# Designs tried in a protein design run: designed miniproteins, single chains, continued (4). Part 84

Each design is a single chain, and the fold is of that chain. pLDDT is the mean over its residues in the fold that is shown.

## One batch from the design tools (miniprotein)

Design m14912
Fold by ESMFold2-Fast:
Structure m14912 (fold): chain A 94 residues (1-94)
Amino acid sequence: EDAELLALGAEGGKAIEAGKAEEAAELARELARAEAEKRGLEEEDVELLAEGAGLSARAAVAARLGKDEEAEALAEKVRELALKLIERGVLEEG
């Protein structure tokens, strides 16, 4: 149904596979913003989701390149943002 969102996700996956951290993070942010806007979320929550998605993509690239310490540090930052989103009722595990 959302061919545009699927295309963004596919491009993001390719960027991660290619080790392009900046491109992967940007595509992840665009995808997260589009999904958040579709949900009718507030601008602040949209930005938090986009930032979390970008950091998650960077963590995936770092892990793929064998930069385990960098990947772990980025994953910790993602957990902080996820906790804020859960507290705001924006993010659910299920």
Scores: mean pLDDT 78

Design m14913
Fold by ESMFold2-Fast:
Structure m14913 (fold): chain A 70 residues (1-70)
Amino acid sequence: MKTESTQLALAEPGAVLTTETKKFKTLEEARKYLKERQKQAEAEGGKVVAAVIETSEEGVTLTLAIARPA
């Protein structure tokens, strides 16, 4: 079992923080989704501020923290 926790950006004061969790078969799929979701969040005026990737025998779990302007 290997856990990667990464802070990708700082949340702005007063920003709305939401979390999303997705399951994948491979670490590569999780990383690809993270990159795509970062682009989508930026297009919406927000940003991905943190990502946690947890790998296990059952697969890969990606948890994202996304900040949006209030």
Scores: mean pLDDT 76

Design m14914
Fold by ESMFold2-Fast:
Parts: C-alpha cells; sequence; structure tokens
Structure m14914 (fold): chain A 64 residues (1-64)
C-alpha cells in the first residue's frame, strides 16, 4: 500500500534524510508505516526508507 503524510499544522516535520517538511508539504510512503509515540508526545513514523519525527497535532497520515 501507499500512504501520504501531510503537514497540516504550523510546525514542520523532520525527516531522517535531514530534510524538513514545512506546513502544507506532503511525502508519500511505500508500504505500511510503523507509528510510534515517544515519551515527549512526538510521533515517529517510519517505513523501510524514511523516518519522520512530528507532533501528532501537525500531521495527517492517509492511505492512498
Amino acid sequence: PRYRLTVVGSRPALTSEGRVLRPGETVELEGEPVVRRLEDGSLLISNAQLTILADPADVELRRL
């Protein structure tokens, strides 16, 4: 399956590629992503290629 992550909030999301996803930006993820909540309340969203760190209020993950 494919998934789309959209930054819907005002804060950017950080990627394991060293890139920042700004508000309104999207990235597509291949396969089923693993979503893990960290102790500070942040989300780690990972597939085989990419890990994204974001606040759960600032991102939307949708199956395509």
Scores: mean pLDDT 85

Design m14915
Fold by ESMFold2-Fast:
Structure m14915 (fold): chain A 62 residues (1-62)
Amino acid sequence: SSKLEKAKEQAREVGRKYGAKGDFAAGIAEGMKIGEELGLSPSQQNEVALVALEAAREAAAE
């Protein structure tokens, strides 16, 4: 859905931002919040949070 795609794009951005600082917990939390604010299902919120976590890990590895 367009909401899910939008949430994933935003999650990648916040994941990279917090990952560069080594703050994976904040990256995950912001990913969950994006999904909640867009009214996604719990399963989709988890998917968005995982996108934020993976983006954070990639940014931290740079």
Scores: mean pLDDT 83

Design m14916
Fold by ESMFold2-Fast:
Structure m14916 (fold): chain A 108 residues (1-108)
Amino acid sequence: APSNAERLDEAVQLANEISKLLEEMFPQLTPEQRRTAVLLEAGISNLLLHAYLLHRLDPDSPTTRAVLDVLIETLQRVLDLLKQGAPLEQALEVVLEGAKRIADIVRS
């Protein structure tokens, strides 16, 4: 359904906002924080690709909708943490939790 396409677009927009914030803060990060920022970007990209492929293969499925809902919630939480100046390790934990929730949905 078109609604899942709109939700995928929302996820892409959130991911782009996160990437912009990470790029803006990157010069001020320690070497350890820079490694965490790279892992954050990789984790988000992997989740977004998974959601994109699910939408492409089965756009109208309840599973695709549930995955997109968890992805949007996860990305919004990451964005909020970054805007609040929370530790990058906390944002990475949110991505890892989101990945587990998505894996559990897909396996159901």
Scores: mean pLDDT 89

Design m14917
Fold by ESMFold2-Fast:
Structure m14917 (fold): chain A 108 residues (1-108)
Amino acid sequence: DPKEKLRQEVLELFKKYLEMLLQQGKITPEQAELLYRDFRDSVKRSSPGALEALKKALKILLEALEKGVSLDELYEKEKSEEKKTTIELAKMIHDGILTRVQLLQQRK
């Protein structure tokens, strides 16, 4: 099933993203498990087009975090509008996750 394969690819990229946040001390193992569960449920409801967009955004996000490059700097230096849109989605994902983590820390 091509759609199921795409969902698995998106989930594996998100898992790698969470593993990187764990290594950087930005989230706890318990927060990573909760974030993965919530994202998995979101992925089940996503269209193929949304999954392709998430895959591209997560790849950019992972590469930026691995290289220690700011997503804001990548956005400002990018000349392609298509790639800028993908970087914006990567920023929205990263900001959303960090906001969720902050809220989880406040609701002890």
Scores: mean pLDDT 84

Design m14918
Fold by ESMFold2-Fast:
Structure m14918 (fold): chain A 86 residues (1-86)
Amino acid sequence: MTEEEFEAEVYIALAEIIIAVAKLSLDRGKLTPEEAERMAQKAIELANKAIELAGDNERLISDAQQVIDDANRIVEEARKLAEEKA
């Protein structure tokens, strides 16, 4: 594994933790929709950085894309909750 591929794995792991915490906290009413959206956007930023570092490593790119998909679902859920708040 290259140094860049290792860094990509670390960014993916961090993004996965952020997504798990954001979803659990949103589901439990411990985060505002705006806070959950910010956490999900941070996870997307980390996953995009992982894609840049992954080069042509298809597994890492796939793992990072899964994080982006999961984060986008949280963003959509948070936006719907924000719209229903008034």
Scores: mean pLDDT 84

Design m14919
Fold by ESMFold2-Fast:
Structure m14919 (fold): chain A 102 residues (1-102)
Amino acid sequence: PLAEIERLAREAVELAKQANEEQVQELMRFIQENSEPTRELITRQLTLAAYLDNLSAEELVALVLERIQLLQEGKSVAEEDRNPGTLYLGGAARDLLALQNA
């Protein structure tokens, strides 16, 4: 649902703006240690992507929706390797689809 993605993106961008280096390392650790598609994992992935690539909420929503569409069409999101934050966008999109289908 678009409204849920918009809400998560706004929360993620606000967290990213306030994050220090220690908090960024904790986000990375949580993402590496957790694979279950939870709202918490999704929010942390979006926060790290927004921090690393300096994304606005609107940009974050657009990039997540694009990756959701590609995944629904059975297409690769391999282009994520080009920017440090985009790898986490693919993870967030995948986990959002898993939650929607649960």
Scores: mean pLDDT 79

Design m14920
Fold by ESMFold2-Fast:
Structure m14920 (fold): chain A 81 residues (1-81)
Amino acid sequence: MSVRQELLALLRLIAVSGDVFVLERAVAKHPDDAWLQATTAEMKELYREFKRAVEEKDFDKANEIFDRAQKLAAEAERHIL
């Protein structure tokens, strides 16, 4: 409900959306990578859950989902590198 919490949630929503975009492009480059396909699907589900938590103003849940999304993004980065 504070402007700061809503702004932070918006910035984090943009970050997770960006991770989905990057992963979808990676899947397009590596269509036979089953792990990358599964991880991309999981990130899309986390994005949907995050958006719902923000809409419900459940910022504790949103923070938990964001932490999970960041860990998944780090795993995807290690897999690609």
Scores: mean pLDDT 84

Design m14921
Fold by ESMFold2-Fast:
Structure m14921 (fold): chain A 87 residues (1-87)
Amino acid sequence: SIEEQIKRGEEDLEVLKKKMEENNIEPSEEEKKLFEQARKLLKEARRLLEEGNVQEAKDKAMEAWLLIVQLAEKVQKKIDEKRKEEE
């Protein structure tokens, strides 16, 4: 469901934030923009869904998901690079 998709996106953003904090990785300006854009899109999707605008809510949730995937890839790459530098 779209509600599950929005909830998953919110959870994924929190997981990514915790991973960065736990690995002492500072988000870049690009990553900060991706976090902010994804949060705004999820908030908009939730509002649209509550208003009965199901198609628009789905479109915004999909846009957020694409940004979250990009952010997850960037975060994982930084974690992997840091681990290689340590030993």
Scores: mean pLDDT 84

Design m14922
Fold by ESMFold2-Fast:
Order: C-alpha cells, then sequence, then structure tokens
Structure m14922 (fold): chain A 65 residues (1-65)
C-alpha cells in the first residue's frame, strides 16, 4: 500500500493519478483532494511511480505504508 500526497496547498489530479496506478497494476483504496491511498503489486518500483507522478504534478510525494 502507498500514500500519494499533493504539494502543500494544492489538490491532487485524481483522474491522472488513478490512470498511472492502474497502469502499474494497482487500484485506489481511498482518495481525497490532497491524498490518495493505493494498493500496488509488492514488486512495484516506487521510484518509477514517483517519477511518473511528478511529471503530472511537481512536488507530488509517494510513501509506502
Amino acid sequence: KVTITAPEGEVLPRADVEAVVKEKGGHIVSADDHQIQAELPEDTNLDDLQSRLIRIKRGIKVDRV
């Protein structure tokens, strides 16, 4: 499970984030305007995921939970 967080004071582009998560074989567990929790395969490269997401929104953060 990972937490995807928008930069401070900004909202997360949910549709774009959801598309990337699905492309990686995952699914959304919960979402709000600032934070999305997603479940991904255990072997998912989080650095690659963060690199993909930062191209959508600079300052986006990915943390494993």
Scores: mean pLDDT 80

Design m14923
Fold by ESMFold2-Fast:
Structure m14923 (fold): chain A 66 residues (1-66)
Amino acid sequence: SDQLQKAKQQVTDQVGDQNSPVVGDMTPEQAMQKSLQILKQIKQQSEQQGNDIMSQAAQSLIDQAQ
């Protein structure tokens, strides 16, 4: 469980870094949609790499956002 929580934090930080340059001009709805796209990309990439913990973390965050 601790590993999953750390992975969720890492995914959240990665999404924040990816969104950082564009935050300010977007509505909260647009920022959420972009974050969801990034989360889906992280999940797909993690699945391809065999990183089960990161994939589970990304999926958990997607589920919470929807």
Scores: mean pLDDT 73

Design m14924
Fold by ESMFold2-Fast:
Structure m14924 (fold): chain A 88 residues (1-88)
Amino acid sequence: MEKELSSVERLLLTVAAGSLAHRIAQGTPDEEALAEFERELPLIREYAKELNRELSEEEKRKIIEEMAPLRDLPVRERLEKAVEIIKK
């Protein structure tokens, strides 16, 4: 009944949430950080459908680790980078 998130969708949400949390922790106004995050939610779902790929736990962890140094990037740029890595 309830829709289960795909592994890609869940990973992209994790990446976006990481950016959101980092921006807020650095003193970015909550409203601005949340607006940036919310703006990208439809795009995350679109990318998940487009990629249509199941990721192993090791692949997910490696992608998250690769994205950690890039947490200062805007949510969209970070999502685009994660999508590029997943496509390989």
Scores: mean pLDDT 75

Design m14925
Fold by ESMFold2-Fast:
Structure m14925 (fold): chain A 62 residues (1-62)
Amino acid sequence: MEVEVRKVGEDYVVTVRAGELRYEQVARGLSLEEAEEFGRQMGEVAELLARAEERRRALAAL
């Protein structure tokens, strides 16, 4: 899992990668610390979804 927070203009963009899944969200009006915490929580959810998707694809290949 990889979480990246970058500043774009006045906002922060949070990018999360977990397995084959990639999510990107604009954290409008959040501080850097708030954007990092959002990214951490998003990463936990993305990791769960990535594991579920890997299982689904394995079953679909049968």
Scores: mean pLDDT 76

Design m14926
Fold by ESMFold2-Fast:
Structure m14926 (fold): chain A 86 residues (1-86)
Amino acid sequence: SPMLKLNLLLISAESSKFIAERLIKKGKYDDAIKELQSALGVIDDGIKIAQQIGSPQAQQKMKQLQQLRQKIQDLLAQAQKKKAQA
């Protein structure tokens, strides 16, 4: 099911954000950066799937992915800045 795949990608990206936040807290900036970059790829795949489905439910998931993308980009910038300061 394309909707099941979309939901799994959203959960995966949310989990990657959580893992990256914990890695940042531990000072593991390189690992956090890799995790966040991988999550951005998952989000981009999810957005493409949501666009192909085109249902109202898929549009709602696309908006959630777009919001999560912004949060992950902000965390990525934070991790890169902290790495440069370390």
Scores: mean pLDDT 91

Design m14927
Fold by ESMFold2-Fast:
Structure m14927 (fold): chain A 61 residues (1-61)
Amino acid sequence: MAEYQALFRAELDKLAEQGLLKVTTDAEGRRLYHAASPEKQDEAEKAVLEAHINALKASGA
């Protein structure tokens, strides 16, 4: 569980470094990830889904 969260976060951070996502924090200090722009919405959604699958595989799920 915690391992999956760390791996998924690392994948999302890579997408942010590539300029596909923006990272913000909510009032509770949780990281929120958004598409970098409206034009990148579909690309960002596909990349996030791929990151989720990669994190699950890496976490042993």
Scores: mean pLDDT 76

Design m14928
Fold by ESMFold2-Fast:
Structure m14928 (fold): chain A 85 residues (1-85)
Amino acid sequence: SDLMKKLYKKGELENGLENEIYATTLRKALEAGMSSEQAEELAEEVVKRLVPPLVKKVKEGELSIEEAIKEIEKASTEAVEKAKK
């Protein structure tokens, strides 16, 4: 996302990842028919789980920002699918 790339350029990678993960997961959960409460709880859970490994991989050059955004998209989709069971 544009916001994620802007935050990364400002040295705010962790905040950028948190915002991208939260927004993506929340949107997908709401689109999947979850309540606002359930969607927010899921988004917070996914943020806590994904931010540390993604920060590390991006800082180490193992993963580009664009690849990190794709990983967030995939992980958010998987989290919503699991939560609906």
Scores: mean pLDDT 84

Design m14929
Fold by ESMFold2-Fast:
Structure m14929 (fold): chain A 80 residues (1-80)
Amino acid sequence: SPKERLLELFRELAERVIARDPSKKEWVDEQLKRLEAAESLEEMLRIFVEFVQKAVRDGVITRAEADEFLRRVEEILREA
C-alpha cells in the first residue's frame, strides 16, 4: 500500500539521519509516530516534506538527497 511504502521510505531516511546525527533520534521517533498516526496520504506528505526540509536546514542531509527522497515520495503517491 502507499502508506506502507511511505513508512518504509521514511525509515530509510530516518536511519540515514540518525547515522549522521544520533542526537536527532528523539525528533526522528516523534516524526515517525506522526506519520504512523496520519489519517491521509496528504497528511503523510506534509509531515515527510517538513521532515526533509528541517533535515536540510540542520545540515544533516544535502539538498540533492532531499530532492531524491521527495522524488521517491511523488513516485509512491502517483502509483496510489
Scores: mean pLDDT 87

Design m14930
Fold by ESMFold2-Fast:
Structure m14930 (fold): chain A 88 residues (1-88)
Amino acid sequence: MELIERGKKLYDEGKYDEAIKAFEEAVKENPDNPEAYRLLAEVYFLKGEEDKAIEALRKAVETLPPDSPEAKNLREAIESYEELKKKK
């Protein structure tokens, strides 16, 4: 929780690389926390690292019950981003 709050503060300050590091440490400490993966994906999308962002979203889905609204929303987001990647 503290690492996630630290990462959010760094993100708000525009320190995206430091925010990524904090969220990576958060997922190491609690790999079952979907929030840390979602926040990693947000920062990666802002940096234009779409492949890493999609991978983080996939990790978030793995931590959630399959029938949860959050898991459904994340799966739909992943499908949308993958379709955009296929359109050159």
Scores: mean pLDDT 80

Design m14931
Fold by ESMFold2-Fast:
Parts: structure tokens; C-alpha cells; sequence
Structure m14931 (fold): chain A 91 residues (1-91)
């Protein structure tokens, strides 16, 4: 359904940001990915129980992406999307 796709996108985006933050903090790739997968499952389940939160989160994500584009930081959006795909490959 469209709602399930929205929940998946939000959970992937938030888990990707978490993955990138762990890697920046010096956490090893395998451990960072494992923690990101656990975070994805947790967020996905929480959003399934409260779909209104997924819609609110998507609006915030769109605002963040537009803000990043406006300040010339589109590379950050690309890194997040690459991290989202990396997590998705392990689902």
C-alpha cells in the first residue's frame, strides 16, 4: 500500500542517518550496519502502530532535503540515499 511505502521510506531515511552518524563516530561498518538494521525494524514497527507519525516525519524529511539543496549540500542527500539502499539490501 502507499502507507506501507511511506513507512518504509521514513524508517530507511532515519536508519540511514543513524548509520552515517555511527560511521562518523568511528563505529566499524559491520557493527554500524547491524545497529542501523535494528533501528529500521524498531522504527518501522512503531510507525505501523502510529501511521500519522510517518506522515509528519515525511514532511520534516522533505523540509530537511529542501534546506540542504538551498545551501548547496545536495551531496549529503546523496549519502543518505546511498545508506538507505545499503540498509534495504540487507532486509
Amino acid sequence: SEMEKLIEEVALWESAVYLLNLEEAGVKEEEALEKALERYEFIYEELRKNPEKAKEALEIIKEIEEALKKIGKEEVIEKIKEAMEKIKEKL
Scores: mean pLDDT 87

Design m14932
Fold by ESMFold2-Fast:
Structure m14932 (fold): chain A 60 residues (1-60)
Amino acid sequence: DILDLVEEILGVKPVKEDDNLWKLGADYNKLLRLRDELYKKKGIFIPISEVDKLYTVKEA
């Protein structure tokens, strides 16, 4: 699911929906990969201008 995808891309676990992605070690490149995978696997589109505003999994 989305949590498993975040854990895979960030290389950390466990991840909860309320966890701050930046505090888990996300950087801009990892957030770009997460955005791409969310679109491919879940059909969730996030504009590239909003990537830096992805603070938690529930915001994706």
Scores: mean pLDDT 72

Design m14933
Fold by ESMFold2-Fast:
Structure m14933 (fold): chain A 97 residues (1-97)
Amino acid sequence: SRKELLVRLVAEAFKEVDTDKDGRVSLKELLVKIRELSLEPKYSSLSEEEIEALIEALKAADVNKDGYLSESEIVEALRSLGIRVSRSEFRELLKEL
């Protein structure tokens, strides 16, 4: 489903940005990576509107405004878009990528 593609897109971007593997990523770097990856053929079924909604949800998830997102904040952003994903499911997906 397109919702599964949104989760995979975020997980792939997170894995590439989380170089120290601490489970926290720079919001700015994550958003840049999401935009780059969204142009790949495997994500071509995602609309620009869906990508922008994802980006806005991720920005809103930075509640403390420190410029970093944890796995839990990313999962809450995805859930705010109506996507049913748990922290354990997201972590398992990160291991697959």
Scores: mean pLDDT 82

Design m14934
Fold by ESMFold2-Fast:
Structure m14934 (fold): chain A 58 residues (1-58)
Amino acid sequence: MRRVVERRPVEVGPDASGDELLRLYEEALRRYSGAVSITLELEEEGGRDVLVVTAELP
């Protein structure tokens, strides 16, 4: 198995709705098709929201 970690700036904010998070998850699923697992985490870096995507590939 191979682990991939990707960091991407997003304009979601700490009060992101469930619909926004679901949209980001759908995008990650499309990008990492065939992944065993995908984890999304929102972080703040220098006053900017960053989406951290961790994908476990076969």
Scores: mean pLDDT 72

Design m14935
Fold by ESMFold2-Fast:
Structure m14935 (fold): chain A 67 residues (1-67)
Amino acid sequence: SAEERAKRMAEGAGKLLEQLGLASPEQAREVAELGKKGDLERARELARQAGSGIAADGIEAALELVK
């Protein structure tokens, strides 16, 4: 479903943040967990607060899938 795809995209963004060192490990894991839970708005906000435009944009694209 679109919701499942969106959750995977947001979870992936959090994992990518951790792998590339673009955020603290704690922030990256929180983004991934929020994405997995389907709380995409909070995941996007946290990615933005962590300073990663790439991750925030990826989560925003996921939000567009469920619009």
Scores: mean pLDDT 79

Design m14936
Fold by ESMFold2-Fast:
Formats: C-alpha cells, structure tokens, sequence
Structure m14936 (fold): chain A 89 residues (1-89)
C-alpha cells in the first residue's frame, strides 16, 4: 500500500498538516521537524506528486482527502501490528 512506501518524515508532515487544516508553510514545517526549508520542500514536492498534499494560493500546504486516507491506513496498520505482537507473547 502507498502508506508502506512513505518515510517517517513524510508521515510526520502529513500528520502535522492533518492537525492544521488552515495550511502550513514550508518554513513552519522546517522549524517543527528541525530540517532545512530545502529538505521540507523536497518532501512536500514528493507528497504533492503522490496527490497527498496540495499548495494553496497563499503558499501554504494542506493535506488532501487521499493524504488523510493514507495517514489513517498507516496508523491502523501500526495498531494492528501492536495488537498482534501483544497476543503473541
């Protein structure tokens, strides 16, 4: 699934955008994630190419419906893996 192809940084970006539906600038993400603006821009470009984020007219990035779906799938799998590990003790 697409969620399995995402890095931890890409998931962190999607999670932050999901909490800030008004949109977030690359500079704000760079400060939050302790990354350069250039690194954040590369992550955003990759996520936009996958249709998981979009750029607004005022230069902010927002999560798409598809991005929310991918994020939900990611956390559902982690929860299922944690339950399976607990049951296998």
Amino acid sequence: ALADELTDLEIDVLRYLAMHPEGVTPEELAKLLNLSVEEVQRILDRLEAKGLVRRTADGRYVITEEGLKVLEDYYQRRAAEARAASAAK
Scores: mean pLDDT 78

Design m14937
Fold by ESMFold2-Fast:
Structure m14937 (fold): chain A 60 residues (1-60)
Amino acid sequence: SMEEEQIRRSAEGAERGALAAGGGEEGKRHAYDMAVQGGKESGPEGADRAGAGGVARAAS
């Protein structure tokens, strides 16, 4: 539960980061999905890393 909560928070943060980076709704959704996938594979640190990657992609 705590791990899932942290992954969810990371994904929500990635959504906000992608929107702030100008990614729009598609970038927002992509960043969220990447964070959730990263969290599923590597836990909360994976979610943070994958989410950051999604935000970076949304900014390009």
Scores: mean pLDDT 79

Design m14938
Fold by ESMFold2-Fast:
Structure m14938 (fold): chain A 86 residues (1-86)
Amino acid sequence: LVEKVIEGLKKIKEAAEAGDGDKALEEADKLIEFLREKLEQGIDPDFAQGAIRAAGLIKKAVEAGDLDKAVEGAEKAIKELEEYAK
């Protein structure tokens, strides 16, 4: 689960860094939907809820046109998850 979330966050970051807000939104929505499905299946619900919240904040930054904030948010989330997964 954690590895897949990191992959999704990296895709959002790459799209935002490229200035592709539409792609960043698409990747954020895919990650949120994936996490909602895992939450409904009872897979690590506390982690899934936290990840949905983080992805939702990144999505709001993209929707506001603040791609720099979206990149920063994704980087922080990736770092926290990589330390958690170790």
Scores: mean pLDDT 80

Design m14939
Fold by ESMFold2-Fast:
Structure m14939 (fold): chain A 59 residues (1-59)
Amino acid sequence: MDPEAYLQKAVDAALAGNAEEADRWGMRAVIAYLDSGNQELAEKAAKAVRDAMEAAGLP
């Protein structure tokens, strides 16, 4: 699956208030970017998930 698809699922889960699903899909997105050799994109993905969770009031 495309890393961007995992990232989108993570952000959607965070905005829906589902911290467990946000963390699960977010981790898969980061791993997928790292596996493709894109450490910078992995770092941006991790930040995007964290920012979405923070905006939704999740821990």
Scores: mean pLDDT 81

Design m14940
Fold by ESMFold2-Fast:
Structure m14940 (fold): chain A 70 residues (1-70)
Amino acid sequence: GDPATVISEEERRLIEEATRAVLERLPEASEEEARRAVRMAMILEPDASKEEIVELAVEIVEKVSSESIE
């Protein structure tokens, strides 16, 4: 492991698991878009549970996609 990493191993797993969950709910989304939304959700709600982060990330992806494809 890298002791100077910006994120913990737990946060890294949360990002990976939440990104997969977002992609399962929104298969049309890209992995990059889903991961960015998960990271944004974690910044907005730093003490949120995995489930709350996934829900918020899904909402972020949905809104961004809706605004991009009018």
Scores: mean pLDDT 73

Design m14941
Fold by ESMFold2-Fast:
Structure m14941 (fold): chain A 86 residues (1-86)
Amino acid sequence: SSMKKKLQEEKEEIERKIRELLERVRRSGRVTKEDRDEIVKLLKKYREIKVELGEMTVSQYIAASIFITAFDIESDIREAERALEI
């Protein structure tokens, strides 16, 4: 459907933004609160779109969200990398 195509394009754009942010963090060797907040926001949107596309269950989305809120920035970065590689 046209909505599925739009969601797929939004997912790809968010993936690009996450990759760019991770590359910037790696290059600078510095992680700011703003970088963390942005990664968390992008990863949340990414997973919401995956649920809408049927690529992730609501239970998996909830579990991933709890994981991010429980851990530090390194965990958030690892989770973003994992989400993009799978």
Scores: mean pLDDT 70

Design m14942
Fold by ESMFold2-Fast:
Parts: structure tokens; C-alpha cells; sequence
Structure m14942 (fold): chain A 94 residues (1-94)
């Protein structure tokens, strides 16, 4: 439902912010560091847009199709965050 999606988005935004802080502290200056931060910033902007859209639509209710689209966006963003997390771990271990 909408409340669960909102909660999930807020958790993912927090996760992105923590990853950006981790990258800034643990990785040396490089093009790769800059690329990873920019990717995370884009994912955060996508989630912030979706969060505002869900809040606006909350009173009207979402159609099953709108809920499915929102869920797919969240799932894709989470997959990208997980890929970036694994890439960061590899870079830190080197």
C-alpha cells in the first residue's frame, strides 16, 4: 500500500545518503568516485520525485497500475543501490 511504499522510499533515501558519506570518507579522489556519487544523486532525485508524487496521490488513492509502476521504480532503484554498494566494497578492499 501507499504508506509502505513511502516508508520504503524514505529508507532507501537514507541508505543513499549514508553511501555518499562512506564514499567521500573511504575512497580517494578519482573519476570512479565522482561517477558513483553522481549515480547515487540521480537515484536519490528519482526517489524524492516518487515520494512527492505518492504523497500528492495518497488522498485520491492509487490505481493498481500506478501502484505497480511505483513498486517497479522502487525495486529498480534498490537493485542499482545494491550494485553500487558491491562496487564500493570492492574498491575499499583494494
Amino acid sequence: DIEELIKKIEELIKRIEELIKKIEKELPESEKKKELIKKLEILKETLEWLLEWLKERKEEGLSPEELEVAKRIIEKVEEEIEKIEKEIEKLIKE
Scores: mean pLDDT 85

Design m14943
Fold by ESMFold2-Fast:
Structure m14943 (fold): chain A 88 residues (1-88)
Amino acid sequence: MLSEEERREVAELLKRLAEALEAGDEEAALEAVERLARLLRRHRESLDTGVALAMAQMIAHLSENPAVIEKVDALAEELSAALVAASA
């Protein structure tokens, strides 16, 4: 499970992702996804990671930005595959 500080960092990164996409700043949006990816890769089997990924995918898909959608979907597939592999 994520610590309280890590949960706040996730919330801040999701907010930055949404703000960057609203501003049309693809580079800042991709940086937010990469920073989120590094944090979530440390907690692959956490429910908090699944929730954060679902929120990131929702934000990305609502933005209709193909590069950000591709990066977030790839991250979700990576972490979901790792969770399935760990459960086998």
Scores: mean pLDDT 79

Design m14944
Fold by ESMFold2-Fast:
Structure m14944 (fold): chain A 74 residues (1-74)
Amino acid sequence: MSQEEVVEEIKRLAEEIVEELEKDPRVSERELQGFKEYMESIVEEAKKSSAKEAQSLLTFLKTFYKHFKEEVAK
């Protein structure tokens, strides 16, 4: 995958995670805002990173999202 493809995948995944959190009535506006800022920082780091570093960030985010989906399904 090109670096641009990896960054685009990270951005898509970050947006999906934020959308899922917005649907949870127990997540406070403060927590949601903090998480949005964190996701934006990951996307910006991926843009500045090498393809290998961006791939590591993508792997981290995929693992996090998989775990998050499994918790929500309970």
Scores: mean pLDDT 76

Design m14945
Fold by ESMFold2-Fast:
Structure m14945 (fold): chain A 71 residues (1-71)
Amino acid sequence: MEEIEELAGRILLAILTYPNEATRRAAVERLVAEARERGVDLEALKETVIKYAERLNLPEEDIEYIRSLFE
């Protein structure tokens, strides 16, 4: 659980801090690959990132973008 929360926080931070889409996507893909290597449930990770984004009141467009990263 804590591992999913840590990775979700790092993914959200990457989305918020990198203005360039290519750099942002590369950073997120690297973190998702790390989660996969650690055996983390990617569906649970996705839901946690979305939950954190909703708590920060990110616009729906950003929430949809986050969902697309896990497809």
Scores: mean pLDDT 77

Design m14946
Fold by ESMFold2-Fast:
Structure m14946 (fold): chain A 67 residues (1-67)
Amino acid sequence: MMMPIQPKRVEKVVLEGDVEEIGRFFRELQRRIERGELQFLNDVEFTVVEDRPGRPRLRLEFELARR
């Protein structure tokens, strides 16, 4: 196929939490993507929201489409 098709459902996902919380959520999404149920549309953007020693808070932003 020469031209990209616009996905029917696009969801902007914003995750905020510690590294463990984000990692767990991302693993679930990865499983769904591997099954072909979801796909990444953009690169993942990340930001340190709270740089507290011992418990940093991270924010990740990306877009998903349901196939």
Scores: mean pLDDT 65

